# Ledger of designs, part 28: designed miniproteins, single chains, continued (4)

Each design is a single chain, and the fold is of that chain. pLDDT is the mean over its residues in the fold that is shown.

## One batch from the design tools (miniprotein)

Design m12943
Fold by ESMFold2-Fast:
Structure m12943 (fold): chain A 106 residues (1-106)
Amino acid sequence: SHMEEEELEEILEYIEEQLIAVAKEEGKDVAAVREAFEKHREEIIEKIKELVKRYNISYETLKEFLKRSFEGERALRAAPDDAAVQARVEEVAREMEREIEEHKKK
């Protein structure tokens, strides 16, 4: 549907924005990151569709999981030796896994 196509484009835009933001924070070449994303665009689309189908979740739910994942990665990068940050990233990952498994059972 048109709505599914729009949601897919929103997820792609979000992923690209996060990759660019990380590249800027690390002092990496943003143009190279954009080129890599463009080259792998079709593979990323297929992976997104596979995850939505496999876990029977909405594109909106997948976007929220990706948001939590990127937030966790950034927190860990800012304080890599902080045990509390590492524990929180692990807790969020476990929460996402539980939500996916609970969704499968319904």
Scores: mean pLDDT 69

Design m12944
Fold by ESMFold2-Fast:
Structure m12944 (fold): chain A 98 residues (1-98)
Amino acid sequence: MLEELEKAIESLEKAIKYVKEGDIIGALEEMQKALEYLEKAAKESKDKEAAEKALEEVKKHIGEAIDYLAAGDYEGAIKEIEAAKKTVEELKEKEKKK
């Protein structure tokens, strides 16, 4: 659980780096990896409702980031990826308070 959340955060940080470098394909791959890690974490969560809400919120932010990338608004994309990262970090803190 916690390791998968940490990997999701790392993948979102790599996605931001790739957007800044203009590697949009790399950014998309890292955003997909983050979602896969978060889905695995949600299945192992003790608070399934909180985990599913976080997963849906992250999916929304990732979708908006993809739309911004398609429009060439890389600053908008980065803000949405940062919002997704914050959601994962908040879920991780809730899981640490076991």
Scores: mean pLDDT 84

Design m12945
Fold by ESMFold2-Fast:
Structure m12945 (fold): chain A 118 residues (1-118)
Amino acid sequence: MASQPVLSASEVLTFPVPLAAGEEVVVEARATNTGSAAVTVGVGSADPGLRIVGGTAFKTVPAGGSGTLRLVLRATEDLDEVRVRVSASSTEPATVAVEVRVYRDGELLGEGSTVLSL
């Protein structure tokens, strides 16, 4: 299995949400796979000052299916913005639509979307 080529795509979504050191946000990503093959969707930090402290960073989304990832990120330093990387990978060509929402204390602070083509 280590010899199969992997197709991958990623995008960084930026949210103008300032965080003080020690503050946490919840990132919810909804992925819809419109392709004919399963896709592994990932959500993570695009900033070294923003660390994953909980939740689900990766999920396999079946062909024609959808999935939700929920991630808790903590600022280790004062940040002017929240930068989230969304990624998708598969051994087959696929298209994944990803909607991302950022919450703090249950309040929606930002939303964005992208389409990843493999």
Scores: mean pLDDT 84

Design m12946
Fold by ESMFold2-Fast:
Structure m12946 (fold): chain A 70 residues (1-70)
Amino acid sequence: ADDYVRAGRIYLAAGDLDRARAMFERALAEATTPEQKARALEGLGEVARARGDEAAAARYFEQARALAPG
């Protein structure tokens, strides 16, 4: 799961939003802990923001916050 989050961040930095989303979706599917799910959801939020979908980004970030302690 964390390896896919790292791959997603690399694609996001490269501007490959479709591959970034695919990596974060895969990370979310394979996540076994709340922390892993939160990181994948944060990545999906960053992809949504990069696409200009601030509403979707806000929802992903809120879901991530609900899973992360504090």
Scores: mean pLDDT 84

Design m12947
Fold by ESMFold2-Fast:
Structure m12947 (fold): chain A 114 residues (1-114)
Amino acid sequence: MVEITESGGGTYAEGSSVTLTSKYSGAEVLHISWWQQKEGEPLELIIDNTTKVAPEVEGRFSGSYDAEKKTFTLTMTNLKKEDTATYYTLLVARLPETGRVVLAFGPGVKVTVV
């Protein structure tokens, strides 16, 4: 079974920094990414382990992927009120027993900027 644990949610002051951490187990990772969901809006890709950061947050957000530790972090600097959202890890994973490719979302971490 694929397991994803996320941490770093909370209420933060505008201009501060936060690091969201995702840890996973139970599958071979094909792709891993962080997605932002603002209230009433669709999920938007923010960063993944292979591509460029979303243009809207370029220079403020960065990611770090450690395959050996099975950890993917999202660091957000100079927080703005518009960064208030729920952030989700999406894992594209192969299950070893069946060879099936699955999409697994983490539980989501809420970040509120005040």
Scores: mean pLDDT 82

Design m12948
Fold by ESMFold2-Fast:
Structure m12948 (fold): chain A 64 residues (1-64)
Amino acid sequence: MMKELRELRERFREELLKEGHSETSADIAAIGYEVLAWQKGIEYAEEMRPLLRKQADSIDAIRA
């Protein structure tokens, strides 16, 4: 089990919830972060955080 990656994923999820994103969009973005970090490394996932936030915004807009 990738404990360090799981902790970073949960922190990103919490950050999105704190920013006002829905639980659904935060979960999807956090999963995307974990997948990117696992495949391309944590540094790449960190670089992609703004794009993942934009995807969360789009999901919330569809649900509205």
Scores: mean pLDDT 78

Design m12949
Fold by ESMFold2-Fast:
Structure m12949 (fold): chain A 94 residues (1-94)
Amino acid sequence: SLEELLKKAEEAYKKSPPEVQEKADRIGVLVAEGKYDEAAKIANELAQSEEGRLVLLYTLSRLHPEDAKKLLDKMDIPDEVKEEMLALIEYRRQ
């Protein structure tokens, strides 16, 4: 379920190394400052692993959907992954 996936994403964030948590937190700060290109660079690094994608999903789930979409649009990851993450965030809003 979406709820279980988001819980798994939050758990992945909490269990990740401090350096990974700092990267996730930095994404949120940069997005709040309108620095989507810088945020996307960090998000691209997280998206390179399965665990990092869960951490990224948790981070995106805490953003407004419009901000999450802008960040995803700037990322250099497969379009299928972008679409999946955006769909989950949009579905949660409904």
Scores: mean pLDDT 82

Design m12950
Fold by ESMFold2-Fast:
Formats: structure tokens, C-alpha cells, sequence
Structure m12950 (fold): chain A 78 residues (1-78)
């Protein structure tokens, strides 16, 4: 599921040596705990775009290339 993919990516980011990536992962996990999938996705996108986290870029790229996960993101945007 998209929730599980975002959670796995967020958890991986909290183990990053980069403090900015760790903070983004922590924020994404907080959003997921609150049921806020949009907030979790936004935190991970911020890590990829603003902080150029290679882990966030690769993880989000993999999610975007999976048709089932991409469909879940489309439903989230509706």
C-alpha cells in the first residue's frame, strides 16, 4: 500500500546520516501516525526537492513507477 511504502521510506530517512533527511523522515512518520498521508508525502517530497536526499529521490521514484501505488496517490489527490 502507499501508506506502507511511505512509512518504509520515512523510517529509512530517520536512519540517514543527514540531519535534514532524519527530520523529514520524523515529520513523515508523525503525519502517518495522524492519518495524514498528504502531509507524509509532502515531507518526503520536501526531503527530495529541497534537501536533495538521494534516498528520498529513489524511494519516491520507485513509488511513482509502481502503477498500483501511483493509483493510490491519484486517489489521494482527489
Amino acid sequence: SLREALRALAEALTRSPDPAAREAGRRALEALAAGDLRGALAALVEAAVRHHSPLALRGLGAIAEDPALAAEMDRLAA
Scores: mean pLDDT 82

Design m12951
Fold by ESMFold2-Fast:
Structure m12951 (fold): chain A 85 residues (1-85)
Amino acid sequence: SREEKLARLREAVDKLVEAIENGAPVDEIRQLLKEVVRILAELTGEDPEQAVADLDAAFAGLSEEEQRKVARAMVETLRRQLDAL
């Protein structure tokens, strides 16, 4: 259901926040972020495969520090959006 997907999204975002705050490896942050964008695509009626591909494209050529910065910005935006629901 939509409610179950929203709960799963909140849990995935919280796990991603914890990984970022704890300085987890960038590969772990990327895997957690892929799960977040997949769930978000399922909720918005977008293609989950395209969402993951777009994320990989956005991260291509970025340093580890830049990837962490982008992940933090995406999480902040998603948490704000979830709080507005």
Scores: mean pLDDT 83

Design m12952
Fold by ESMFold2-Fast:
Structure m12952 (fold): chain A 72 residues (1-72)
Amino acid sequence: SSEMEKLIEEKKKEIKEILEKSVNEGLSTEEINEKLEPIFKELQKAGVPAEVLRKLVEEAVEYYYELVEKKK
């Protein structure tokens, strides 16, 4: 639905903002995962399909490595 797509895009933005701030602050992957867990739980409770959640995790991991490389 349009509402689900809007929620996904909003949460993608939040994930990127958390990753950017966390990498700039030098947080560990464990600390970053703790910050991201509530967002993924919210998406799961909203009924976002498992395959979409998996893709969001993959995109977050890729963005994390881009940010780490850019900081060097």
Scores: mean pLDDT 86

Design m12953
Fold by ESMFold2-Fast:
Structure m12953 (fold): chain A 62 residues (1-62)
Amino acid sequence: MEYTDEVDDIDGRPLKKDEKLVTDEVSGKKYSIESAPVTRSPIPGSGKKVSLVDYVELKKKL
């Protein structure tokens, strides 16, 4: 079973070697797209993908 030493900071599960990681723009943690629904950052021009949790927090700060 090919897992990395990294864990998903949203749900704490071990990340697979081939999982796409995104960076939480609020906390700076990394997590898998498979572990949390993601959307495009609400920050204009950012172009980053963020979790729905991050989206709410970032939009609140805008």
Scores: mean pLDDT 60

Design m12954
Fold by ESMFold2-Fast:
Structure m12954 (fold): chain A 74 residues (1-74)
Amino acid sequence: SYADLVAQLYQVIDEVSALAATLPPDERQKVLDQLQGVLQDLLARLGRASPEQRPQVVQQAIQQVQQLKQQIQK
């Protein structure tokens, strides 16, 4: 469901935020800036999306945040 996708998005955001908190200040800021960029793009796309398009938009945001998580875990 859409609610399940939104819950997954919050979960992966929390995971990235927790990982970022373990980084030195400079690296943490870079990660948080990238995360903010993904979330700003998500909000803009959701504002323009039809109800039918919203699940796909959220799924793409989940993938982008998961990619960011993988970059931190190097």
Scores: mean pLDDT 86

Design m12955
Fold by ESMFold2-Fast:
Structure m12955 (fold): chain A 88 residues (1-88)
Amino acid sequence: SKEAIKKAAELLREAGEAFSRGDVDTAIEKLQEALKILKENPNASEDDIRLVETLLKLAQELRGASPLDREVAGALITMAAAILEKAV
């Protein structure tokens, strides 16, 4: 459903904000929730699922990273939310 994809986009936006603040665990939790929603939704594209999986991997690899690296990763996650929103 379009609503499920919008919810996933909201979760990506929240994840990006949390990651930028240094709340890495919250960011990972929100990314995992978004990925679950996309995988359970037949209207989600394989590219959208792959994008969120890549961002989740990036967030996990950046545990303990510098504040600057977290700001950049947070911005990328927020941009992904905008891309996902345009898909609906």
Scores: mean pLDDT 80

Design m12956
Fold by ESMFold2-Fast:
Structure m12956 (fold): chain A 89 residues (1-89)
Amino acid sequence: MLEVRVRIEVDEKTGEVTVTVEVRNAKEPIGIAVMAVTEKGSRLVASGTARDGETLVFRFKLTPDDKAIKVYVSADGVVELLAEYTIEK
């Protein structure tokens, strides 16, 4: 069974974000999209494709308008939200 592990690490003082995605038991390549959510919508900040046993690491910087980070995975024609980090003030 496909297993995807997501970790979102945010330094709210510097705005530095690290998203780690680990993929196991994938029969086909898995699409990954990292979205930053604002009051006006979402923007794609990083994307990639991972195969079985791969780990992807995405690094980016938050903008002042970012309210949340969402990580989506696309597998077998299905898109799922796997992880969300809400930026609290």
Scores: mean pLDDT 82

Design m12957
Fold by ESMFold2-Fast:
Formats: sequence, structure tokens, C-alpha cells
Structure m12957 (fold): chain A 79 residues (1-79)
Amino acid sequence: SRTPLSPREQAILRTLGKGPKSAREIAEELGQSQSTVTRHLNRLESYGFVIKEKSKKDPKTTLYRLATPEEQIKKRLAN
């Protein structure tokens, strides 16, 4: 069944509230493996809470940021 956001997903959203971060940076802040964090980020992106983008500093690095209210609405309309 679909449940509300897990405590881990809520922690990821809280850390992203400080600014855009890579999966590695989030993993380091939360004491989790990068693979675990990436799995949760993929789910949060599918829900429309998080946007995946390339870093302006390093195009090889993927950054994640909180979706704006407008982006969240757009994602819900696309579903």
C-alpha cells in the first residue's frame, strides 16, 4: 500500500531544505549508503517532491533540490 513519506524520506527533504545536494552529500549528512539515498531520491522524484538536475559547477555531478510548489502541481497533473 502507498504510505505517507517514510522518516528517511522526510530526513532527505529536510536536508535538501538547506540547498541543492548530490546523493553523496545527502548520504554523508544522514550516515547512509549512497545507494540507499539514491533509491529514496528516485521515489521522491517520482512523487514530484524533488527535482534532479546537473550541477552548474560539474556537469558530471547530479544534484537534487526541492521542487517548487508550481513544479509539484505540474507533476500531479502529469499523473
Scores: mean pLDDT 78

Design m12958
Fold by ESMFold2-Fast:
Structure m12958 (fold): chain A 70 residues (1-70)
Amino acid sequence: MTLEELGEEARRLLLEHGVPEELAERTGRAIAEGDLDEAERLVVQAYILTENRELAERMGELLRRAAELV
């Protein structure tokens, strides 16, 4: 799996859980570009907006997998 594929998966996951399109797009792009510091900040912001623990856990797994690719 590539960073670009992980970014698209993250974007889709965020959208499915009601995260605004702009935030989901920015998070997916940060992951695709390997900017994991930015991606982590955006995921925290998404969690604050949704308060969804399952979303946070799944996004954490995606970020861990992305970190293995950089």
Scores: mean pLDDT 86

Design m12959
Fold by ESMFold2-Fast:
Structure m12959 (fold): chain A 64 residues (1-64)
Amino acid sequence: HMTPQQQWALNVLTWVLKRHPDLSEAAVQALIDGLVADLRMQGLSDDEIARTRGLLTELAKQLL
């Protein structure tokens, strides 16, 4: 059960990581932090933000 905002964030992360597989762990975390900040500004709850951060972190581990 993903919201459109969560799906958008996962799609952006996937696109960036496939384009830049050599990104440092620090750069990947900064990207995840930026996506999470954008979702907070869009009005997602703290629980939805925490779940989305978990999904983004798991996806990054699978792609890197």
Scores: mean pLDDT 82

Design m12960
Fold by ESMFold2-Fast:
Structure m12960 (fold): chain A 86 residues (1-86)
Amino acid sequence: GDLARALEDTARAAFALAAVAPPEKRQQLLNLVSKLQEALNAGDYEAAIKAARDLKETAESLPPSPERDALLAASDRLIELLREKQ
């Protein structure tokens, strides 16, 4: 479904950004993807929205790049879909 694809797109974009990010930001991005996946597996849409927002904020703290832009777009789409579930 659309939510599963948005999660896949967000995780893929986060992994791509993590590959070019400093080690501390890389670990933060990977931890946030894990939190997002755990929240969605639990059906905790509030926690999932928070994790997606934290991913977006982490991306915004990094210099402009195609990888940053991709994660920002994917995170916004995921947050939109998660809000529809509340």
Scores: mean pLDDT 88

Design m12961
Fold by ESMFold2-Fast:
Structure m12961 (fold): chain A 84 residues (1-84)
Amino acid sequence: MEEEEKRKLKEEVVEKVRELDPSLEERLRELLEKAIELGLTPEELQDMLDTLEKAETLDPEERELAIRKPISTLEGLIELARRR
């Protein structure tokens, strides 16, 4: 159940980023796959999706920041797991 939800949310996050900035799709997919292996929750994936959904209503500068936030969060999570 959890794995199915994570897979669906992962694809929705990737799809939303592809719509906003296609150049980030491959990097985001790699980061999401690693983070899910490290225990990323469906709730965390939903929060990322909500952030990206709101990005569509923002000015271009704010939108770029909203897209970078999920990527930075994932990179930080992976880095912390690597140090443990």
Scores: mean pLDDT 76

Design m12962
Fold by ESMFold2-Fast:
Structure m12962 (fold): chain A 94 residues (1-94)
Amino acid sequence: SMMEEKFKELKEKIEKKLKELEERINADPRLSPGQKAMLIKFIREEAEELLKDIEEKLKENPYDEKLYEELVRQMEKIYESLLTLIDQFSEEAA
């Protein structure tokens, strides 16, 4: 269905952003292996919760371009928040 295709598209975007965050965390020399593992676990859990929320919203509503754009904005906002959290944690660890 169109909704399944749109969910797949959003899931792929989230998975790409998650990989970028994991690479950023793993490349940070200020973080210990334990801190890296903790942050990666946290961002994975946040991504799983976001995907669940998106899937539920898309299942409950017929395809709406406004809803899709709103979900994209929600994803971007969460990504920015996670970047800020990683940077703050790294600065405190340094």
Scores: mean pLDDT 78

Design m12963
Fold by ESMFold2-Fast:
Structure m12963 (fold): chain A 69 residues (1-69)
Amino acid sequence: DKKQQILQQLSDDLRQSQSVSQAQQAMDKAVDDLVKQSGLDRDTARQIVTDVASDAIDGDHGLALVRAD
């Protein structure tokens, strides 16, 4: 459940992001949190965060808004 909480926070942060830099910071934070709190290795955490960010662009419009969608 910690993993889901971190990914939910990432989704919330991405929706609130007003720039590519803010979105990147949210993703970097989520990777760090997944490694520290869920015991995932960095490469696995990075892949999961990238997948969530891609889904936000395609379905949630969070990153699409950051890209001036």
Scores: mean pLDDT 71

Design m12964
Fold by ESMFold2-Fast:
Structure m12964 (fold): chain A 94 residues (1-94)
Amino acid sequence: MNEWVGFTLRVELVKPRPSREEAERVGQRVEEIVLEVAKEYGLEVTVRTVVDPERGEVTIAVSIYGTVEKAQKVIEEAKERIEKLPEVRSVTVL
């Protein structure tokens, strides 16, 4: 059954106090990864990014249209690819 499935990814940066520009660049790369993985699975996706440079965090709200199982696979693969970025310390799915 196809539905909008929501996830929030909290991305913790290696640099504890990045500049806003540094955090926004990481946020853009994270969005590109999520969109690319969703496209590989043939799923529709919407993404909204909030950067918090004071906490060294980027938060991505992701909504995927599809089955829960496919949406979960997109998020798992996106998480793995995001964690490989040199600027990223960890990714938590909320």
Scores: mean pLDDT 87

Design m12965
Fold by ESMFold2-Fast:
Structure m12965 (fold): chain A 109 residues (1-109)
Amino acid sequence: DPVDRLLEELLREAGLDDVLERARRLSEKYGVSLLDAVLGLALSENDSRLLALIALALHRSGVDRDLFRLAAGNLDEESLEEVLAAIDDEAVREEIRRLHELAKTGRTV
């Protein structure tokens, strides 16, 4: 699955190898995708960093625009700045910031 591969790479780039291992165990245990496992962790732990990385993976893989808007739209400005501060890659930071702005625009309609 291209989404699962992109999400795995993004989690490694963000230094979240522990989250990736936990998500893989949940994926195997429940027979769900890596995406569903990471989404479950993000929602259960209220982790805005994971929601941002999910939104980015969905956007880059060309998956349903409504789903990535939902994920990105759950970031408030404070959570967005915290996520961006944890990411060393400027191109990834810029892409996440753009996804958040797109999600905000969609929510006003």
Scores: mean pLDDT 67

Design m12966
Fold by ESMFold2-Fast:
Structure m12966 (fold): chain A 79 residues (1-79)
Amino acid sequence: LSPEQQAEINRLREEFGRHAQEAVDRAVAERRYDALERIIELAAEAMKKMDEAIANGDVERFREIVEEAKRRIDEIVEE
């Protein structure tokens, strides 16, 4: 990966991590433990897919995975 691609991946990964943590915090605050479990599982699956995209050097795929995972987490949090 180019330095620019690596910087983008690092930024998106940090942003995703923050987004997932905020979703976890909200589920805990609302005592929605089923949602909490689903968010944790989804985040773990997304991270595995992100690692695969990085291994393939596919920044576009990485970006798609991040956006899809964030959307699915939001759906769980919002019901």
Scores: mean pLDDT 87

Design m12967
Fold by ESMFold2-Fast:
Structure m12967 (fold): chain A 57 residues (1-57)
Amino acid sequence: MSEEAREAAERHADGVAAAAEAFTGKPISPEEAKEAASKAPTGNTRALMQAAMDAAR
């Protein structure tokens, strides 16, 4: 992956972590956030929220 793609993936994972905490009240690890982000493609908010909630619980 290019550096820009890696940066985008990091931002996506940060978004998943923030969403999981906001929705469940529990933080998830950065590794869990990255894994959840990889299962939900960017631009699909529903899939991203679902993955975030699944990662948190």
Scores: mean pLDDT 68

Design m12968
Fold by ESMFold2-Fast:
Structure m12968 (fold): chain A 110 residues (1-110)
Amino acid sequence: MEQFALRAELEGEKPATVDVLVEIEGNKARVRATATNEDGSTAEVELEGDVKSPEDLANLVFEAIREALKAAGVELKKVKKITVSPGAPQEFIDALKKKFPDAEIEVAPP
């Protein structure tokens, strides 16, 4: 089983954040996203899907972030920054950069 995490930070007057945990077993991925809005309220969403490519995983992560923000009452307009934990596949990071072209994407120190 492969596991890594990321944090997305929104751009705007009141920054919302989304903490994402990704778990992969074979061709199945489970993505748990917890959005925290500007008032400190949280909403959690869990999505599961079959991932056959890094792009499939990046799409699943995007959908989890979008749904968690929506559940927290936040409109997904622009992601400012995404911090990925060490050990995430480079091909996934590259796919994530294509999905969030306006975001600064960095890997956290080990």
Scores: mean pLDDT 81

Design m12969
Fold by ESMFold2-Fast:
Structure m12969 (fold): chain A 60 residues (1-60)
Amino acid sequence: IDPLSLVADGKISKEDFIKLLLEKFPELSEEEAEAIYNLLSEGEHSEESLEALKKFLKGL
């Protein structure tokens, strides 16, 4: 499952994405998972969103 593609296509809800992301990357906080979702789905970027995304990518 590619959660990034699901968010980009609008096929997954914010709640389902956060749950899926935390299952795959349990070291992430719920706030970090939410920041990643906001960055990918809403085009919003902040320092917190970028740091959460970097942590996610580093975990890959």
Scores: mean pLDDT 66

Design m12970
Fold by ESMFold2-Fast:
Structure m12970 (fold): chain A 95 residues (1-95)
Amino acid sequence: KKELERDLALSRFYEHLLDEANRRGLTPEQIREILEAIDEAEKRVREKYPDATPLEFVRLVAEETIEIIKKKNLPRQDELIEVIRDALARFEAEH
């Protein structure tokens, strides 16, 4: 049940992320880069913070995703990071 609640929260974050990416006209390749970074971030956060609440989990995944993107020095990384930050802000505004 705890894992399901975190998975549902992450799914909601993905909805905001895709909406923001589409609004900003990100390419399929840019969206793929973000999703790959999120997958890696999710694995790290699940291992390091097994007791994170659903809201904490999404925040930690978003923060780790930004760090992964920065370390990979991806083209237009500032744009990708902005999409992630805006998606997180929209997610956190929901109760």
Scores: mean pLDDT 84

Design m12971
Fold by ESMFold2-Fast:
Structure m12971 (fold): chain A 93 residues (1-93)
Amino acid sequence: SELEKQIKLLELSMQALEAIKAKKFDEAAALWIEGLRLVGNPASHEDNIRAGAPKLAKAYEAMSEEEKKEWEKKAEEILKEAQEKIEELKKQL
């Protein structure tokens, strides 16, 4: 169903963000690719995501400690909102 797809996509998005927080950028890219396949996006988007993972890692390492803390706080807020949305959607099943 469409609701099951939305729940799975949110779960994959949460896992990808948790992977980024753990500095596992290649794992995050793989999870985003799984999400793209679920919604039927073209394979060309997969190549762009794979190529982007090393760039994201370098950008993160170039951030100041203050910028990293701000990013981690924002990531935690996004994860909380995603979990609340998953619970809301599951009630509609």
Scores: mean pLDDT 78

Design m12972
Fold by ESMFold2-Fast:
Structure m12972 (fold): chain A 90 residues (1-90)
Amino acid sequence: SAELQARLEELAARMRELIEQGRRAEAMIYGELEGLRLLAEMEHDPRAQEWLEALRNAPLEDLEKQVEKLAKELGDDPERAVELLRRLLE
């Protein structure tokens, strides 16, 4: 839909802004989770809904460790990246 296209363009613009700020891990986390949410909620994609539910049911501690590792490897702030993950999974 035109609405989904507009939201995906906003998503891409936000990811670019984060990358330009050196927030590369946060850009990846935001893109993955917000993209998945848009597909699940706006397009009612059953696979996106199943993946989003699986992420909500995953051990948060394991996701946080993966995000901290990604942030450290990409030179981003690990605490800020974990905060973003928690916010996006709410």
Scores: mean pLDDT 84

Design m12973
Fold by ESMFold2-Fast:
Structure m12973 (fold): chain A 66 residues (1-66)
Amino acid sequence: SARDKILQIVIEQLIDMGDLVQRILDMRRAGAPQEELDRAREQAREQSLEQTRRAREQVQAIERSA
């Protein structure tokens, strides 16, 4: 159903965000320089925003086709 497809998109988005956070934590744990951590955080924020935008577009497309 459309509801199940939307729920799946939301779950996948949450997993992707979790992976993004985990990568930054792994870099910190590995002793990456502060400058590299700052760049990674900035890139992660931009990527998260883009992923959120795309997920919203997918949800809206499903709603329009339902």
Scores: mean pLDDT 80

Design m12974
Fold by ESMFold2-Fast:
Structure m12974 (fold): chain A 76 residues (1-76)
Amino acid sequence: SDAEEAIKYAEKAIEKLKRGDLDGALGYLGRALRYAERAFGPDSEAAKYLREAASAASRGDLEKGIEYAKKAIEAL
């Protein structure tokens, strides 16, 4: 399902963030966001958290990126 794919890519993004791979993390967060939007819409809690995770990651805030990605998984 789209929700299962969103979880899978969000988990991959967390792994990349833990390794400091920002480009890899942003790629997976973007994929997770597309699947979350298909499952629940662009204004869903999961989609909002994935956008916050991407914003944090793009600023180099790895801890906040991981935190928001985990919140997105809980909302999926």
Scores: mean pLDDT 88

Design m12975
Fold by ESMFold2-Fast:
Structure m12975 (fold): chain A 63 residues (1-63)
Amino acid sequence: MSKEEFEEEVEDALFTMQLALYRRAGDLDGAIAVAEEGAKRSKNPEVRKHYEELAAQLRAEKA
């Protein structure tokens, strides 16, 4: 496992945890912002798409 792979996994885990905390608190705006930031920072296209889809889902929940 490379240092880059480890850093990416840790960052993804942190975004996932923050997203879950905002959703639990009912802060959909915060959850959307975290998902959009995760998409922006993700170097992996699959991970980026995952966060983009989460942001879209959260926007639909808010609307």
Scores: mean pLDDT 75

Design m12976
Fold by ESMFold2-Fast:
Structure m12976 (fold): chain A 77 residues (1-77)
Amino acid sequence: MAPEAAAGGAYGAALNSGDGKGTIDQVAESAQRYAEAAGADPELAAEGARKHMDNGDGYVTASQAAEGGAEGARKGA
């Protein structure tokens, strides 16, 4: 139970950024912290988030963060 938890953290970070958008750094740090709390590998969670979010201008909406985090988790497993 690591990828889904990391995706949830990433979604929350993007939603709470104020404009409903998060930077790749905010999303990656949130994924790392959530994975660590869940007993997962925090570096893999942060790396997966960064790699998946690199498809745009460096900003991710809450919806994109949730979808991207879940998909990245499935591919990384």
Scores: mean pLDDT 58

